Designed miniproteins, single chains, continued (4). Designs and how they scored, part 87

Each design is a single chain, and the fold is of that chain. pLDDT is the mean over its residues in the fold that is shown.

## One batch from the design tools (miniprotein)

Design m15009
Fold by ESMFold2-Fast:
Structure m15009 (fold): chain A 95 residues (1-95)
Amino acid sequence: MNKLVAKVVAAELLVIAAEISLELKDYEGAANDAKGAVELAEELLKSEDEEIREKAKRIAKRAKEIAEKIIKDESASEEAKELAKEVKEKAEKVL
């Protein structure tokens, strides 16, 4: 199994899970899944494969969008907002 391909799939699934959690107003779940996705994207960005780096940037962009929605939502907990701020900062370093 290619470890980089496995990380891409895992990161994509985490972003999808985060998007679903956000729709369900599970802000803590969304922030945690988006954090996992962006941390995998940071690792993928170190790849010598341009296609993998482009996938990492797309994952980071989606994670940033989720994080920005959580930060702006008045019903999100402080814990969710702090996680979302960390996700946004990590995503901006990948982008």
Scores: mean pLDDT 86

Design m15010
Fold by ESMFold2-Fast:
Structure m15010 (fold): chain A 90 residues (1-90)
Amino acid sequence: SIEELVKEILSYPPEERVLAVTYVDLKIIKKTQPENDELAKEYALVRAPEEWQEELKAAKSIDEVIDIIYSHLSPELKELADRLTEELLK
């Protein structure tokens, strides 16, 4: 369920869970505003560590922003975030 997935993600350290939540939010932005690359980039930049700023600024599309954030998730958080995204977009 959505509640169980959220509880599991929130059990992770703050630095890791913020990335998982950012990924889920970006997938929702893509579904609702698929042509708004500027919104996706701004959303990611505000939440990303300083080390990722240049990589995210170089991204040309919402898909590239999503791929960058996703690449930094642990395998376990990737699975949880993907499952939560699927449930929310039903």
Scores: mean pLDDT 80

Design m15011
Fold by ESMFold2-Fast:
Structure m15011 (fold): chain A 73 residues (1-73)
Amino acid sequence: MEKEGRKKYEEAKEYIRQGEAAVKAGDIRSAVDYLRKASEYAQQLKLLGFDEEAEELEEEIRRVAEGISRALE
């Protein structure tokens, strides 16, 4: 994996982790901000040709976002 792609993947994973922690803490605003950043990195990975890694990240982001939606119902 190219250094740039690996760094973006690791940073996106970290943002998803922080988003999950924010959801558990009831901080929905911070959770949304973290998922937004992770989503931006996933899009950048797609542009770099890391489609499988980007798809994996997008699936994780959707899962956390569904958790936020349920918390707001």
Scores: mean pLDDT 81

Design m15012
Fold by ESMFold2-Fast:
Structure m15012 (fold): chain A 80 residues (1-80)
Amino acid sequence: MLSKEERIEILEKVKERLKKEGAPQEVIDVVEKAIEKLKENPDMPFEELFADLIRDLLAVDRKYGFRAAEILNEEVEKAT
C-alpha cells in the first residue's frame, strides 16, 4: 500500500507532467487542491481521492482530465 508521502509524490509528479505538457492553470489548481486535501486528510482512501480528482479535472478540461488519468495510472504503476 502506498504511504502518505508516496501518494503526495505521485500527485506532485502528475502536476509537473501536466505543467510540462502545457495544461491550463485551472487544471494545475485542481491538482494542487487535491494535494492539499491529501495533506490535511492523510488517511483518506486513495481510490476516493483519485476518483474525485479525475471527476473535478474532467469538469474543468476534458482533454487534460483524460490525460491526467493516464499520467496518474502510470505514476501509480511505477510506485507499486
Scores: mean pLDDT 81

Design m15013
Fold by ESMFold2-Fast:
Structure m15013 (fold): chain A 90 residues (1-90)
Amino acid sequence: SELEEKKKEIEELAYERGGLEAMIELYSDDASFVAALRRRLEELERRIEELLKSIEDEKMRKEFQKRAEEAYKEGYERAKRGYLYSLEKS
């Protein structure tokens, strides 16, 4: 369903956001790289907010917000444990 697709997209974007936050902490001494990651975080945050606002059912919106928070924490913890993003540009 449309709601299931939105839930999955929100969770995937939130997971990526969590991982990017962890990467900012891991590479905090690379100012240019951190700036690029922060720009991507802002884009992900805007997209997540847009998707959540598109959900007409208040109860479902709150559930998806909670799922986004859980996915963010999972993405953050996995990145910290060495589940890596492809950070290398060829």
Scores: mean pLDDT 81

Design m15014
Fold by ESMFold2-Fast:
Structure m15014 (fold): chain A 72 residues (1-72)
Amino acid sequence: MTPEEDARNQRVVRLANRYIKLIEENPEEFRKVARELGFTDEEIEAALKDPVAAVTLASRMAVAEWRREQAR
């Protein structure tokens, strides 16, 4: 793995972990950030009720944020 690939993978993992932490510590901030990234209220509420949906949405949010960083 190149340093660039490693940095990218580390960034995406850190973003996903941050979003999972938000579900536990501040669900309202999680809702706000997920909406800002373009996810629906239905997907957000599912993530707050189901741990599998939470990991799935957090991973999708991490990829969406990383793509936003790349667009700049």
Scores: mean pLDDT 80

Design m15015
Fold by ESMFold2-Fast:
Structure m15015 (fold): chain A 86 residues (1-86)
Amino acid sequence: ATDKDVPKYAANLIKQAAKDAEQGRMDPRNVARALDEAAKGLLSAGDYESAKVAYDGAEKVEKAKSPEEAAKIARETAKKIEELIK
């Protein structure tokens, strides 16, 4: 695997959680769990910077008042991870 494979996979997981939340299939708590899972994968791969972004995103999603707000936070989190690997 390339050094970019794990953060790309994590960003895609987070984007899928955002899409599921926007479509009413995932509540903010489950979006936060998806971001936390992505962060743990990034930590295991040694990508501490992307892991921090994912953990910060999970904390913000836990405070989200709606699935739509959770989706927005998740998309911005995925975008930040994608920017780190460019």
Scores: mean pLDDT 83

Design m15016
Fold by ESMFold2-Fast:
Structure m15016 (fold): chain A 76 residues (1-76)
Amino acid sequence: MIEKTVEQLVDDLLREAENLSDEEIKYIAKEVGKEYPENPTLLEKAEMLVDLLHKYGYISEEERQEILELLRKRFE
């Protein structure tokens, strides 16, 4: 079984973020203890998903930081 690269995980997260409804992203923001932005960007939605994955223990803090850096770089 091929281990997913961080780059592939970023692609998966962006695809998931594009499919999030306003209700879903508000719920995620509440779960991760963040303020819900009035008009969330794709980057803000993806960052909230990363924080949710970390909160539930699916990724380490090191992986969270690496994923966030790659996400931000794509929108730079």
Scores: mean pLDDT 76

Design m15017
Fold by ESMFold2-Fast:
Structure m15017 (fold): chain A 91 residues (1-91)
Amino acid sequence: MPKEVLEAEVLLAMGRMAYHLGMYELAAKLLEEAIKLLEEYIAKSENPSPEVLRLLAEAYEELAKVYEKLGKYEEAKEYREKAKKYRELAA
């Protein structure tokens, strides 16, 4: 597994934990970094694996939940749409 994907997977797990602990601003930062790493990896890849696309979809879904808790409903809506797109690409 590429270093970028491994790091993103750890950041996603940390972001989920921060969300469950009510640490929404920290959760957003961790999830945004995970998304950045996954998007950078996908941009360099001709054939990204379904697993990497699912991780990106999960990260966007978690980020949408965080933004809803922060009252940023428009951003949350955009992230849910991105999560759906990558989940469908991974199918």
Scores: mean pLDDT 87

Design m15018
Fold by ESMFold2-Fast:
Structure m15018 (fold): chain A 71 residues (1-71)
Amino acid sequence: SPETVKQTIEEIKLMVDEINRRIQRETDEARRQALKDTLLRSIRGIMLDNGVSQKEIDKIIKEVEERLASV
């Protein structure tokens, strides 16, 4: 439903903020990369499982990738 999609996207944003803080505190480059990769895979899966469209998933993933590239 549209309500489920909206709630899922809001939860994804909170998850991204939390994991991004962990990435910023991580001093090991390999672990930092693993956190980024795991985050992207996790949020894609959560959105897919909750009925978010492929177009919306791709848009959100791109926004998160661009945000993580600045760190």
Scores: mean pLDDT 84

Design m15019
Fold by ESMFold2-Fast:
Order: sequence, then structure tokens, then C-alpha cells
Structure m15019 (fold): chain A 73 residues (1-73)
Amino acid sequence: MVEVYRQSADSAERLGESFEKKGNYLEAGRMYIGAANLYERAGDDERSREMRRKAAEMFEKSGNFELSRKSLE
């Protein structure tokens, strides 16, 4: 079960990177939040926090400051 969350988190992180590269910052932020939640469920708190930071950066670049703030919860 934990390994399934880790694999799903890795996939979401890669999707976030893909959207970030395309300049789709809102979509990238959403993927990074998804990855953060999955890493947290996998017990990987450090990667979860890193994904939340990346999501916050993406939401700031997209002008969604409320989503950026909530990402750092």
C-alpha cells in the first residue's frame, strides 16, 4: 500500500515538472500538491514538504496567492 502511494506520488511529481516546463504553472502546482499528499501518505514527509514548496512557487507564478499560502500548511 505505501509503495503504491510512492509510485503515484512520483508520477504526479513528473506531471508537475512537465506542466512547469510548459509554463502551465496552475496545473503544475496542482500536480505538486497531489504529489505532496501522496508522499505524506507514503511516510515521506521530506518529499511531501518539498512538493508543497514547489506548489507554492507555481501558484505564485500563476497569480494564485491564496493557493500558494495554503500549499505551505
Scores: mean pLDDT 82

Design m15020
Fold by ESMFold2-Fast:
Order: sequence, then C-alpha cells, then structure tokens
Structure m15020 (fold): chain A 111 residues (1-111)
Amino acid sequence: MKTILEQAKEKIDELIKVLEEIYKETGNPVFKKAIEAARKVKELLDEISKTEPTQEKVDALRKAVDELIDYVRQALKEIKNPELKKKLEETAREFATTVHFLIHYFENLLK
C-alpha cells in the first residue's frame, strides 16, 4: 500500500518527534544536533519524493543518514530515563531499517 519512500518519510517524522520530546526534557544540545540531522534527512526524502532520484541525491541521503545515526548513538548515551532511551532506540531502529531498504532500492534503480 505505502511505498518504502512514504514509510521512510513517516519514520523520520516519528524520530523527529521523539528527539524533540527528549530535548524538551533534557535541554542537552546533543539532541538539538540529532534533530538538525534528522530534519536534513527529511528535506532530502521530500526532495526525492517531489522529483526523480539521482545518484547525487541518493549519495547525499546516505551521507545524511549516516550522520544522523552517529548523532543518535551519541544522544542515546546521554539519556538517563530508561523509557525515553528505549523509545528513541526503537524509533531510530525502525527508521534505519526502512531508510536502508529505500537507499538500496534507489541504488538498484539507478544501475
């Protein structure tokens, strides 16, 4: 029913909401960096959805996703609340799984 791209867009929105919730609770700037990285990924996904995927756009998406995953890993170390930590871990995992399938799909499409 939903495309992998639509699923990735939904999952990045969910991840941004979770990161914003944790940032409000903690005030820790690492979450702000993760939010900025997630918004960049969202912008790239939206651009691809409105146009055609190109090698340059897919490469930019891969790089932005890798940067986001790194910031999320850093952010997870700073969470003291176990429920918020689990929520971020699960939301980030679902997003990573979906977006990696999407990137692989685009790479195969562009061959």
Scores: mean pLDDT 86

Design m15021
Fold by ESMFold2-Fast:
Structure m15021 (fold): chain A 85 residues (1-85)
Amino acid sequence: MEAAIEELRREAERLNEELEEAERNGDKEKLLEVLRRGLELGVRAAELTIELGADNPEEQARARELLPKIVEEAEKALKEMEKAL
């Protein structure tokens, strides 16, 4: 558990550095790539949180229902930003 969280934290730090570099360079394609990877990382973190919430089945079930909807909205936003390239 702690090892998985630590790995996610390190990946998030690396993505944040890449995000800042892409913004500084005005690289819109790289910016969108980093944002998509950030979404994937966020989904993985949420999935781990749902798995760890097994001792609260009601909250876990609610999170499982909401996560796909949040992901769909985020993917739509990323697609619209990609169209604006």
Scores: mean pLDDT 71

Design m15022
Fold by ESMFold2-Fast:
Structure m15022 (fold): chain A 63 residues (1-63)
Amino acid sequence: LDSKIQELIDRLQELLAKETDPRKRRALEQLIQQLQATLKSEDRELQQFNLDNVENALDWLLK
């Protein structure tokens, strides 16, 4: 699970580096911060829940 969260953080950082829209940049930064906080959690169910929420938010954001 930690490896999947780290992979998503890396992906979001790549998207942030290429993004020019200030609102999308802010949203990507917030998603990265959420995932970084999630990696510090010992609750694996909460980690999965947060991972799913960030993936859903990213799908919505990129439309």
Scores: mean pLDDT 78

Design m15023
Fold by ESMFold2-Fast:
Structure m15023 (fold): chain A 87 residues (1-87)
Amino acid sequence: MSPQQQADQALNDLLLQLGKLVREMREAVEDPSLSKEEKLKIIEEKKKEMEELLARFKQQYPQLSPQADWLLQEFEEFVKELKEKIE
């Protein structure tokens, strides 16, 4: 496999993992059985998981750091929007 194909595959795997965390956060926000405090706690826990996942990814694939940094920025904006919905 070429270095470009390896990088693309690694980024695609990261996006799938991030997508799962995004889905879990949306499900928590939409869950009427959860309190506002419980929803915020889940969002913060999933945010930390994503930050750790991105940090680990950057350590393993430093050539993809700009892409990881962009994903972190987009994710931080998404989390802010979710928190505003549960205020």
Scores: mean pLDDT 82

Design m15024
Fold by ESMFold2-Fast:
Structure m15024 (fold): chain A 76 residues (1-76)
Amino acid sequence: LFEEAVNAAAEIARIAKEEGKEEVAEFTQRSLLAAPPTAEGFAAAFRATADYAKSQGAERTAELAEKVAERFERLA
């Protein structure tokens, strides 16, 4: 669970940097570290990341973060 969340956050941050959105990459990592280490906590963190990415125009990052959030929501 935690390892999957860390790996997903790393991939989301990588895509955000490729889109030139360093702030979204930083948000992704901070949001994960602040989350309770539960499926519900990680789902909420990735949902917040998707919303922030969308607000910053990081469309590819937002799409990936939404898919990751949905995966953790199913585990909750």
Scores: mean pLDDT 83

Design m15025
Fold by ESMFold2-Fast:
Structure m15025 (fold): chain A 61 residues (1-61)
Amino acid sequence: MKLSKEERQELLEIIRKELEKGDINAAVQAAVDYLKEKYGLSDEEAADIAFRLMVEVELEK
């Protein structure tokens, strides 16, 4: 799935906020839940996108 710039920014914000709480699993799960609710993605597709966004957040530091 290709995310728009706006959609990508929303997901990155969710991931960053959960990571600030120190729970990596919660950050991934929050992104997965958002993608499934908003776009009707499968667990596998949502997890792949969430993982890729997590990597981008870490590389921004």
Scores: mean pLDDT 75

Design m15026
Fold by ESMFold2-Fast:
Structure m15026 (fold): chain A 82 residues (1-82)
Amino acid sequence: MSKEEFIERFKKLVDEAIAKGMTKDELLALLVREAVRWAREQGLSPEEIRKLAMDIARAVMDADSVEEAAQKALETLEKYLS
């Protein structure tokens, strides 16, 4: 899928997770899984995939709320894809 399609899907997953009342840990697992899946499909190296996963994990865990975690994860993903 394209970068734009992935970002839009990621935003939708975040909105659905918040609406369902997911915890930060559940959101972390979901977002890392989806980002890693996408990165593998794009042919990123194992080192690049690991870095993306770690950066998303740090963004989520550093946040004070699920909503902030979602925003920081999205910003991390957008920076990686630029």
Scores: mean pLDDT 78

Design m15027
Fold by ESMFold2-Fast:
Structure m15027 (fold): chain A 99 residues (1-99)
Amino acid sequence: DDALEGLRRLAESAKRAKEGDEKMEAVRLILIGVLSGDEELIEEGIEKAKELGVDEEALKEAVEKMKKDREELLKDPEKRALLEAALKSLLEAEAHAPV
């Protein structure tokens, strides 16, 4: 719950600053990376968020929690399909983000 709380604080901070801001892009990259298992995207998202003043420790804890949740989802074929659907939704959101 603490890891999810950290990510929630990041999302709330981004919303307060400006919608469609670089912080939201960093959050989306991290989520896509975790859900797809792409470590490079996760590292890129964390680095971008860190440059924007986000707490790196809180982000790493959130990423670790999300990776564990993904591992649980991969144990079940039905949950794996949900994971793929979530990934598609996030990719579409990134493509349609206001510039």
Scores: mean pLDDT 67

Design m15028
Fold by ESMFold2-Fast:
Structure m15028 (fold): chain A 119 residues (1-119)
Amino acid sequence: MVKELQKEGGKLAAKAVKKDIEALLLIGEAIQVKLTHPGEGEEKAEELVKQALELAKQSNELYKKAKELAKKANVKASEEERQKILEESEPRYRLAINTAYSLGLGVEGLKAALEEMEK
């Protein structure tokens, strides 16, 4: 049970990070459209912002669920355990691992976050 809560929490944390990254990329695109197409790009920029806000909302719900699963599992990774997983992972996946750690997940949750990012 604890291991399953950890794995689910880690997967949700990674999925939340993926949605946050996508939302930030859409906001960046909206800014670029507004700057390169003054007036004409307004509607396109507004649509991109709406999409980003929806992704941010979905990400927030996933973070909340991951945090509650971490709380129920009540097993948090140490900084040493986190660092070992970070050293063995691709730099691009470190945000998801660090997010799982900050939400209070244990080693199994951090590993699950890494595995979800590698898909």
Scores: mean pLDDT 89

Design m15029
Fold by ESMFold2-Fast:
Structure m15029 (fold): chain A 100 residues (1-100)
Amino acid sequence: MREEKLRELQRRLEELVREEVDLRVRALKGELTQAEVDAVNARIRELAIELLELLKAYEAAEKIRAGEAAELPEEVVELIEAAVAAAKPYAEKAREEYEK
């Protein structure tokens, strides 16, 4: 099974979602500056591009988010969901360009 790739993907997804969750919490508190928002968005984009190179693991993570792997803690599922959502537009764009 793709255990190593899944673990590496989960680590990357955790970093990306943790940054996004922190951003949302700070935004709710009114503490965020525009520069901080821009920096986080740029980082999420970079991580999404890296995740595109792990399409197999990306698909596995999406199944986990869909509840097919209920053994994962809620926090981890949330992290995977946000990262998959962030990476999906880039994956779709790359696939369209690849097919043409």
Scores: mean pLDDT 55

Design m15030
Fold by ESMFold2-Fast:
Structure m15030 (fold): chain A 82 residues (1-82)
Amino acid sequence: MSEEEVEKAAKELYEGIKGAAERGHFDQAVDEVKRLVEKYGSEEAVKAAERAIEMAKNDGVLTDEQVEALKKAVEETRKKLE
């Protein structure tokens, strides 16, 4: 992915995380993070996911526990692609 594609993917994932969290469907946010990492299978996809999670954390969209759950989902999915 290009740097521009990473930034776009991060913003799209952030909006997905925000929407899912606001609806009380945090499981959907976890699924969106996993799908992005699985679909692209690259370090750039991991960066996009981590960027989206940090944006959601900084904007107060997620609890600390939810942030940790999403970071764990990224790491777990990355390991499955090794």
Scores: mean pLDDT 79

Design m15031
Fold by ESMFold2-Fast:
Structure m15031 (fold): chain A 76 residues (1-76)
Amino acid sequence: SEEERKKALEILKKLKPKFEKLLEEHPDGTLLYGVKGDTAYLALILPDGKAKVLKAKGDKVEEKEMSAEEVLKLLS
């Protein structure tokens, strides 16, 4: 729904500064973010091809590791 999208965007706005701080610690990294349906994603892609991902849906924030390729497929 449209309400679910709005909530996901608000969560994304709250999480973005935390990931920008992580990028300062990893200057060779690449920050990606996006929304799919009701879920917000923040991803920091590292030079070794690993990615640190924050997945936020409703009241839950989940941290997981993915490959850079998986993140690009998810956010494309």
Scores: mean pLDDT 75

Design m15032
Fold by ESMFold2-Fast:
Structure m15032 (fold): chain A 99 residues (1-99)
Amino acid sequence: SEYEKKAKQYEKEGNFKEAAYWYTLAARDYVRQKDFEKAAEYFKKASELLEKAGGDKGVIFTLKRLAEDALKPDDPNALFRVLTFASVPDEEIKKVFGL
């Protein structure tokens, strides 16, 4: 996807905060596609890159939790959290990353 391409490009350039944002958008797309395994991989990648960037601890925690939740689609609370996050507008996610 275009989100994955942008995420990988920013990661290659060492712009870990921007990369984390684009990996988060890619993960949300995979949640909408019901590809929870890829969603979990990309939420985890986003959290690790945001940690490298010295990003907000609350955002890092949320991404780690979403990665774990995406691997539990049979848990209604976990599923509700990942689906709710996938429904947030892209512009609100961008603000959360301070972009």
Scores: mean pLDDT 89

Design m15033
Fold by ESMFold2-Fast:
Structure m15033 (fold): chain A 74 residues (1-74)
Amino acid sequence: SSELEKKMKEWREREIELISEIARDLLTGLTDILDAKEAGGDVEGKLAELAAINAENNARMAALMAEREKLKAE
């Protein structure tokens, strides 16, 4: 149906936006780790921060994938 097509398009737009956000978070986190390593700073803390962000982003992606599965079952 046209409604399902619209929902799938909106889902895809949200997927692209989330992937872009994940990519930015990874680049920022990796840069922070490298900067801390070069400065002799808190590398362990920066690794833990990136791990926490990655866990949150994984949960957000899992929720988005679950929504896609529901749309496919309609």
Scores: mean pLDDT 88

Design m15034
Fold by ESMFold2-Fast:
Structure m15034 (fold): chain A 61 residues (1-61)
Amino acid sequence: MITATIVGDKPGIDSKNNLLNKGETFVASSTSVDEEGILHLTDATTGQVWYVGKEDVELKE
């Protein structure tokens, strides 16, 4: 499992404009990256997809 922590000043955002702010953390079940360098992280608990800039998130086991 991958723990995702927002470390940048730009928050994570979902398709409904909910925000995941700096210092917040969740467990991702899947990760992908688009051609613009935005990570698509699926929350393992909620199934929600978070969109976060690659430089704005720290990923660890």
Scores: mean pLDDT 80

Design m15035
Fold by ESMFold2-Fast:
Structure m15035 (fold): chain A 62 residues (1-62)
Amino acid sequence: MLDEALKEAIAKLPENWRALLKRLAETDREKALMAAAVFLGEVGRGDLSREELELAVDYVAK
């Protein structure tokens, strides 16, 4: 389960960025991870590991 800080970071993403991540999570996992790294970096979470990025992508894909 994602920690609270990561959930807050995801909530700060613009709606269109979350929609893009959700679409990429369904069609192209590698692009979804790359996009998540960029988007979460823009909201101050450039420190995330690949494992944390995978959890974030899976959370958005719900």
Scores: mean pLDDT 79

Design m15036
Fold by ESMFold2-Fast:
Structure m15036 (fold): chain A 79 residues (1-79)
Amino acid sequence: ALSPAERAEAIARLDAQEAAMLEWLRRNGAPEELAELVRRITALQKRIIEETDPARRAALRAELRALQAELGRLVEEHL
C-alpha cells in the first residue's frame, strides 16, 4: 500500500505524463482517437493505484496492457 503522499506523487506524475503526451499528439496532428486512448490509459493507471483487491488489480493490469498495445498500434499506423 502507498502512503497518501506517495499516492499523490504517483497521480501527479500520471497527470504530467498525460498532459505531455496529449500536447505531443496535438503538435503532430494525431487523430482524437489517440488522445482519447491516452486519457483512458491514464484513468486506468489511477484506478490500479487505488485498487486494493489483488484479483481486481490483476484484471485492471491486463486491461492496461491491452490498451497500451492498442496505443502502440495506432501510433505506428498514424504517426
Scores: mean pLDDT 87

Design m15037
Fold by ESMFold2-Fast:
Structure m15037 (fold): chain A 90 residues (1-90)
Amino acid sequence: DGDALAAAAEAQLTAAAEQFKATTRQAVQTADGAAISDQAFQQFIAQGQALIDQLSVNPEAQRRVQAAFGKLLGDVVGYAQELYRQKLAA
């Protein structure tokens, strides 16, 4: 079902976003933190694109997951920017 596929993809994207946030929290404490965070971010983008591509058979589910991915992308970028801003201020 398209709804089940979309829900599964949204759950995977949410888990990937949480994994990125966890990696960025760890990375900000290291000298190579920016490179580690960038790699994790590229991995998150690649995973999101792969999930969206898998939904090409159901355009409605694909559109729903694209919207969810866009929102999560904004959230993780904002989170990373705030963490690095706090590090620079300290």
Scores: mean pLDDT 84

Design m15038
Fold by ESMFold2-Fast:
Structure m15038 (fold): chain A 89 residues (1-89)
Amino acid sequence: SKLLEEAKKLIEEGEKLIKKAEEDKSLPPEERLKLLLEGTRKILLGEAGLERYHYYETGEVKRTAEEIGEELVKRLAEVEKKAAAEAAA
C-alpha cells in the first residue's frame, strides 16, 4: 500500500532527524530546533498516515481529524518550548 509505505517512510525520516539533533553536539541551537521541529512533524504525519491506512483496511476511526490536529499543535509547541528553555540555559 502506497499510504502505508509513505507513512513508514515519514516516521523513519523523522526519527533520523531527531536523532541527528540530539546526538550532533556541533549544531547551533537554531539548526537543532529546525531538525527537531521537522522530525516531529514527519513522525506525527506518518502516525496520522498509519491511522488513515487502518481506516482504509477496517473502516474504524482511531482518532478524529480534530484530535490529530490538536496533538500535532501540542507536540510542536512542546518541542519549541523545550528547545527555547535549553537555548536559554
Scores: mean pLDDT 82

Design m15039
Fold by ESMFold2-Fast:
Structure m15039 (fold): chain A 100 residues (1-100)
Amino acid sequence: GKGFEERARKGKGEARELALEAIRLAEEARRKAMEALSIASDMRSISLATAAAMRAAGAEFLAAVAAEKGDVELAREALEEARLALELAEEALRRARESG
């Protein structure tokens, strides 16, 4: 009875918190990817920044779905995708700055 309802509410809250963090990281990844694209002169930096921006968009979509459904596992997947997007964006920005 009540234990199931409490677990369901906790799961929804946890999914929402993870999803909000995933969105935050994805927004940071997008900002860094756009900065990299604005200064990049080499195809590798452009390709990495583009990949980072696309993965950030995917992470935001997964996070939104996870938050709506209360899906903690999907929210964790969104967070992992957002972290990867940020790593790619930071590498793209580093390379773009070194190429100039």
Scores: mean pLDDT 85

Design m15040
Fold by ESMFold2-Fast:
Structure m15040 (fold): chain A 82 residues (1-82)
Amino acid sequence: ELSKMEKFLKRFLDRALERAARLEDPERLPVSEAREIILELAKEMNLSQEEIDEVLEFFDALAAPGGETIPLSLLEALRDVL
């Protein structure tokens, strides 16, 4: 919606894809790793708590209910449309 959120998502996707490449299963990103990246970027970009909550809800939804990992293919698809 806001240009700031688009910039956040692009930076998140770049870091998430780089981190996934260093893990044992590069086809899946653990939700815990995604959460760490989100919180690091939120601090760097001075996001409000409301913006942080929206981003966390969005990525938790990508993992599906009860999911522990986010498919890398979904992250790659998101990068391609941003």
Scores: mean pLDDT 75

Design m15041
Fold by ESMFold2-Fast:
Structure m15041 (fold): chain A 92 residues (1-92)
Amino acid sequence: MDELKELIAKKTIDGGFGKKKGAPSDVITTAEVVKLLVKAGLLDLAKEGAKWLESMRQSDGLYIKSPDTPDDVNEEYTKAAEEGIKAVKEAE
């Protein structure tokens, strides 16, 4: 089963997920991986990703793309992050 191994290989040291192995974490990729991990029953790993998504939340409730791009704020990043966090919360 290489599909889950490929998803896990995208995990970064900060708990988020990048587009490929070695890529920096981004909110869209992390949210999509978190949703897939929830469906796969890997809830502990999904919770780690959701915690990273929560760390991207700004005081105004918007989410940044990544720690390396703190000024890159978009409504799509906010939607993706909230969907990922919700998937973990609903699986509890």
Scores: mean pLDDT 76

Design m15042
Fold by ESMFold2-Fast:
Structure m15042 (fold): chain A 80 residues (1-80)
Amino acid sequence: SEEELLTRAELLILLYEISISSLEFVIERAEKLGKLELAEELRKRREELEKIIEAMRENPLEAGRELLEIREKVEKEAEE
């Protein structure tokens, strides 16, 4: 249902926001340790997550459906 997809999208957005906060902490730590290449890679991962969140907020129903399809595809490919 639409309500179920919207609820799922909101929960996933929250989980992704928590992931971004964790990445920001690790990025700062990596920079302080002089691991600049690692920090740059992690910043790219954060940017990718931010784009996913933005897309989910703009089209939560479609994003919820696409995420479900991606997960099913990944699980199917992992079984091979």
Scores: mean pLDDT 78

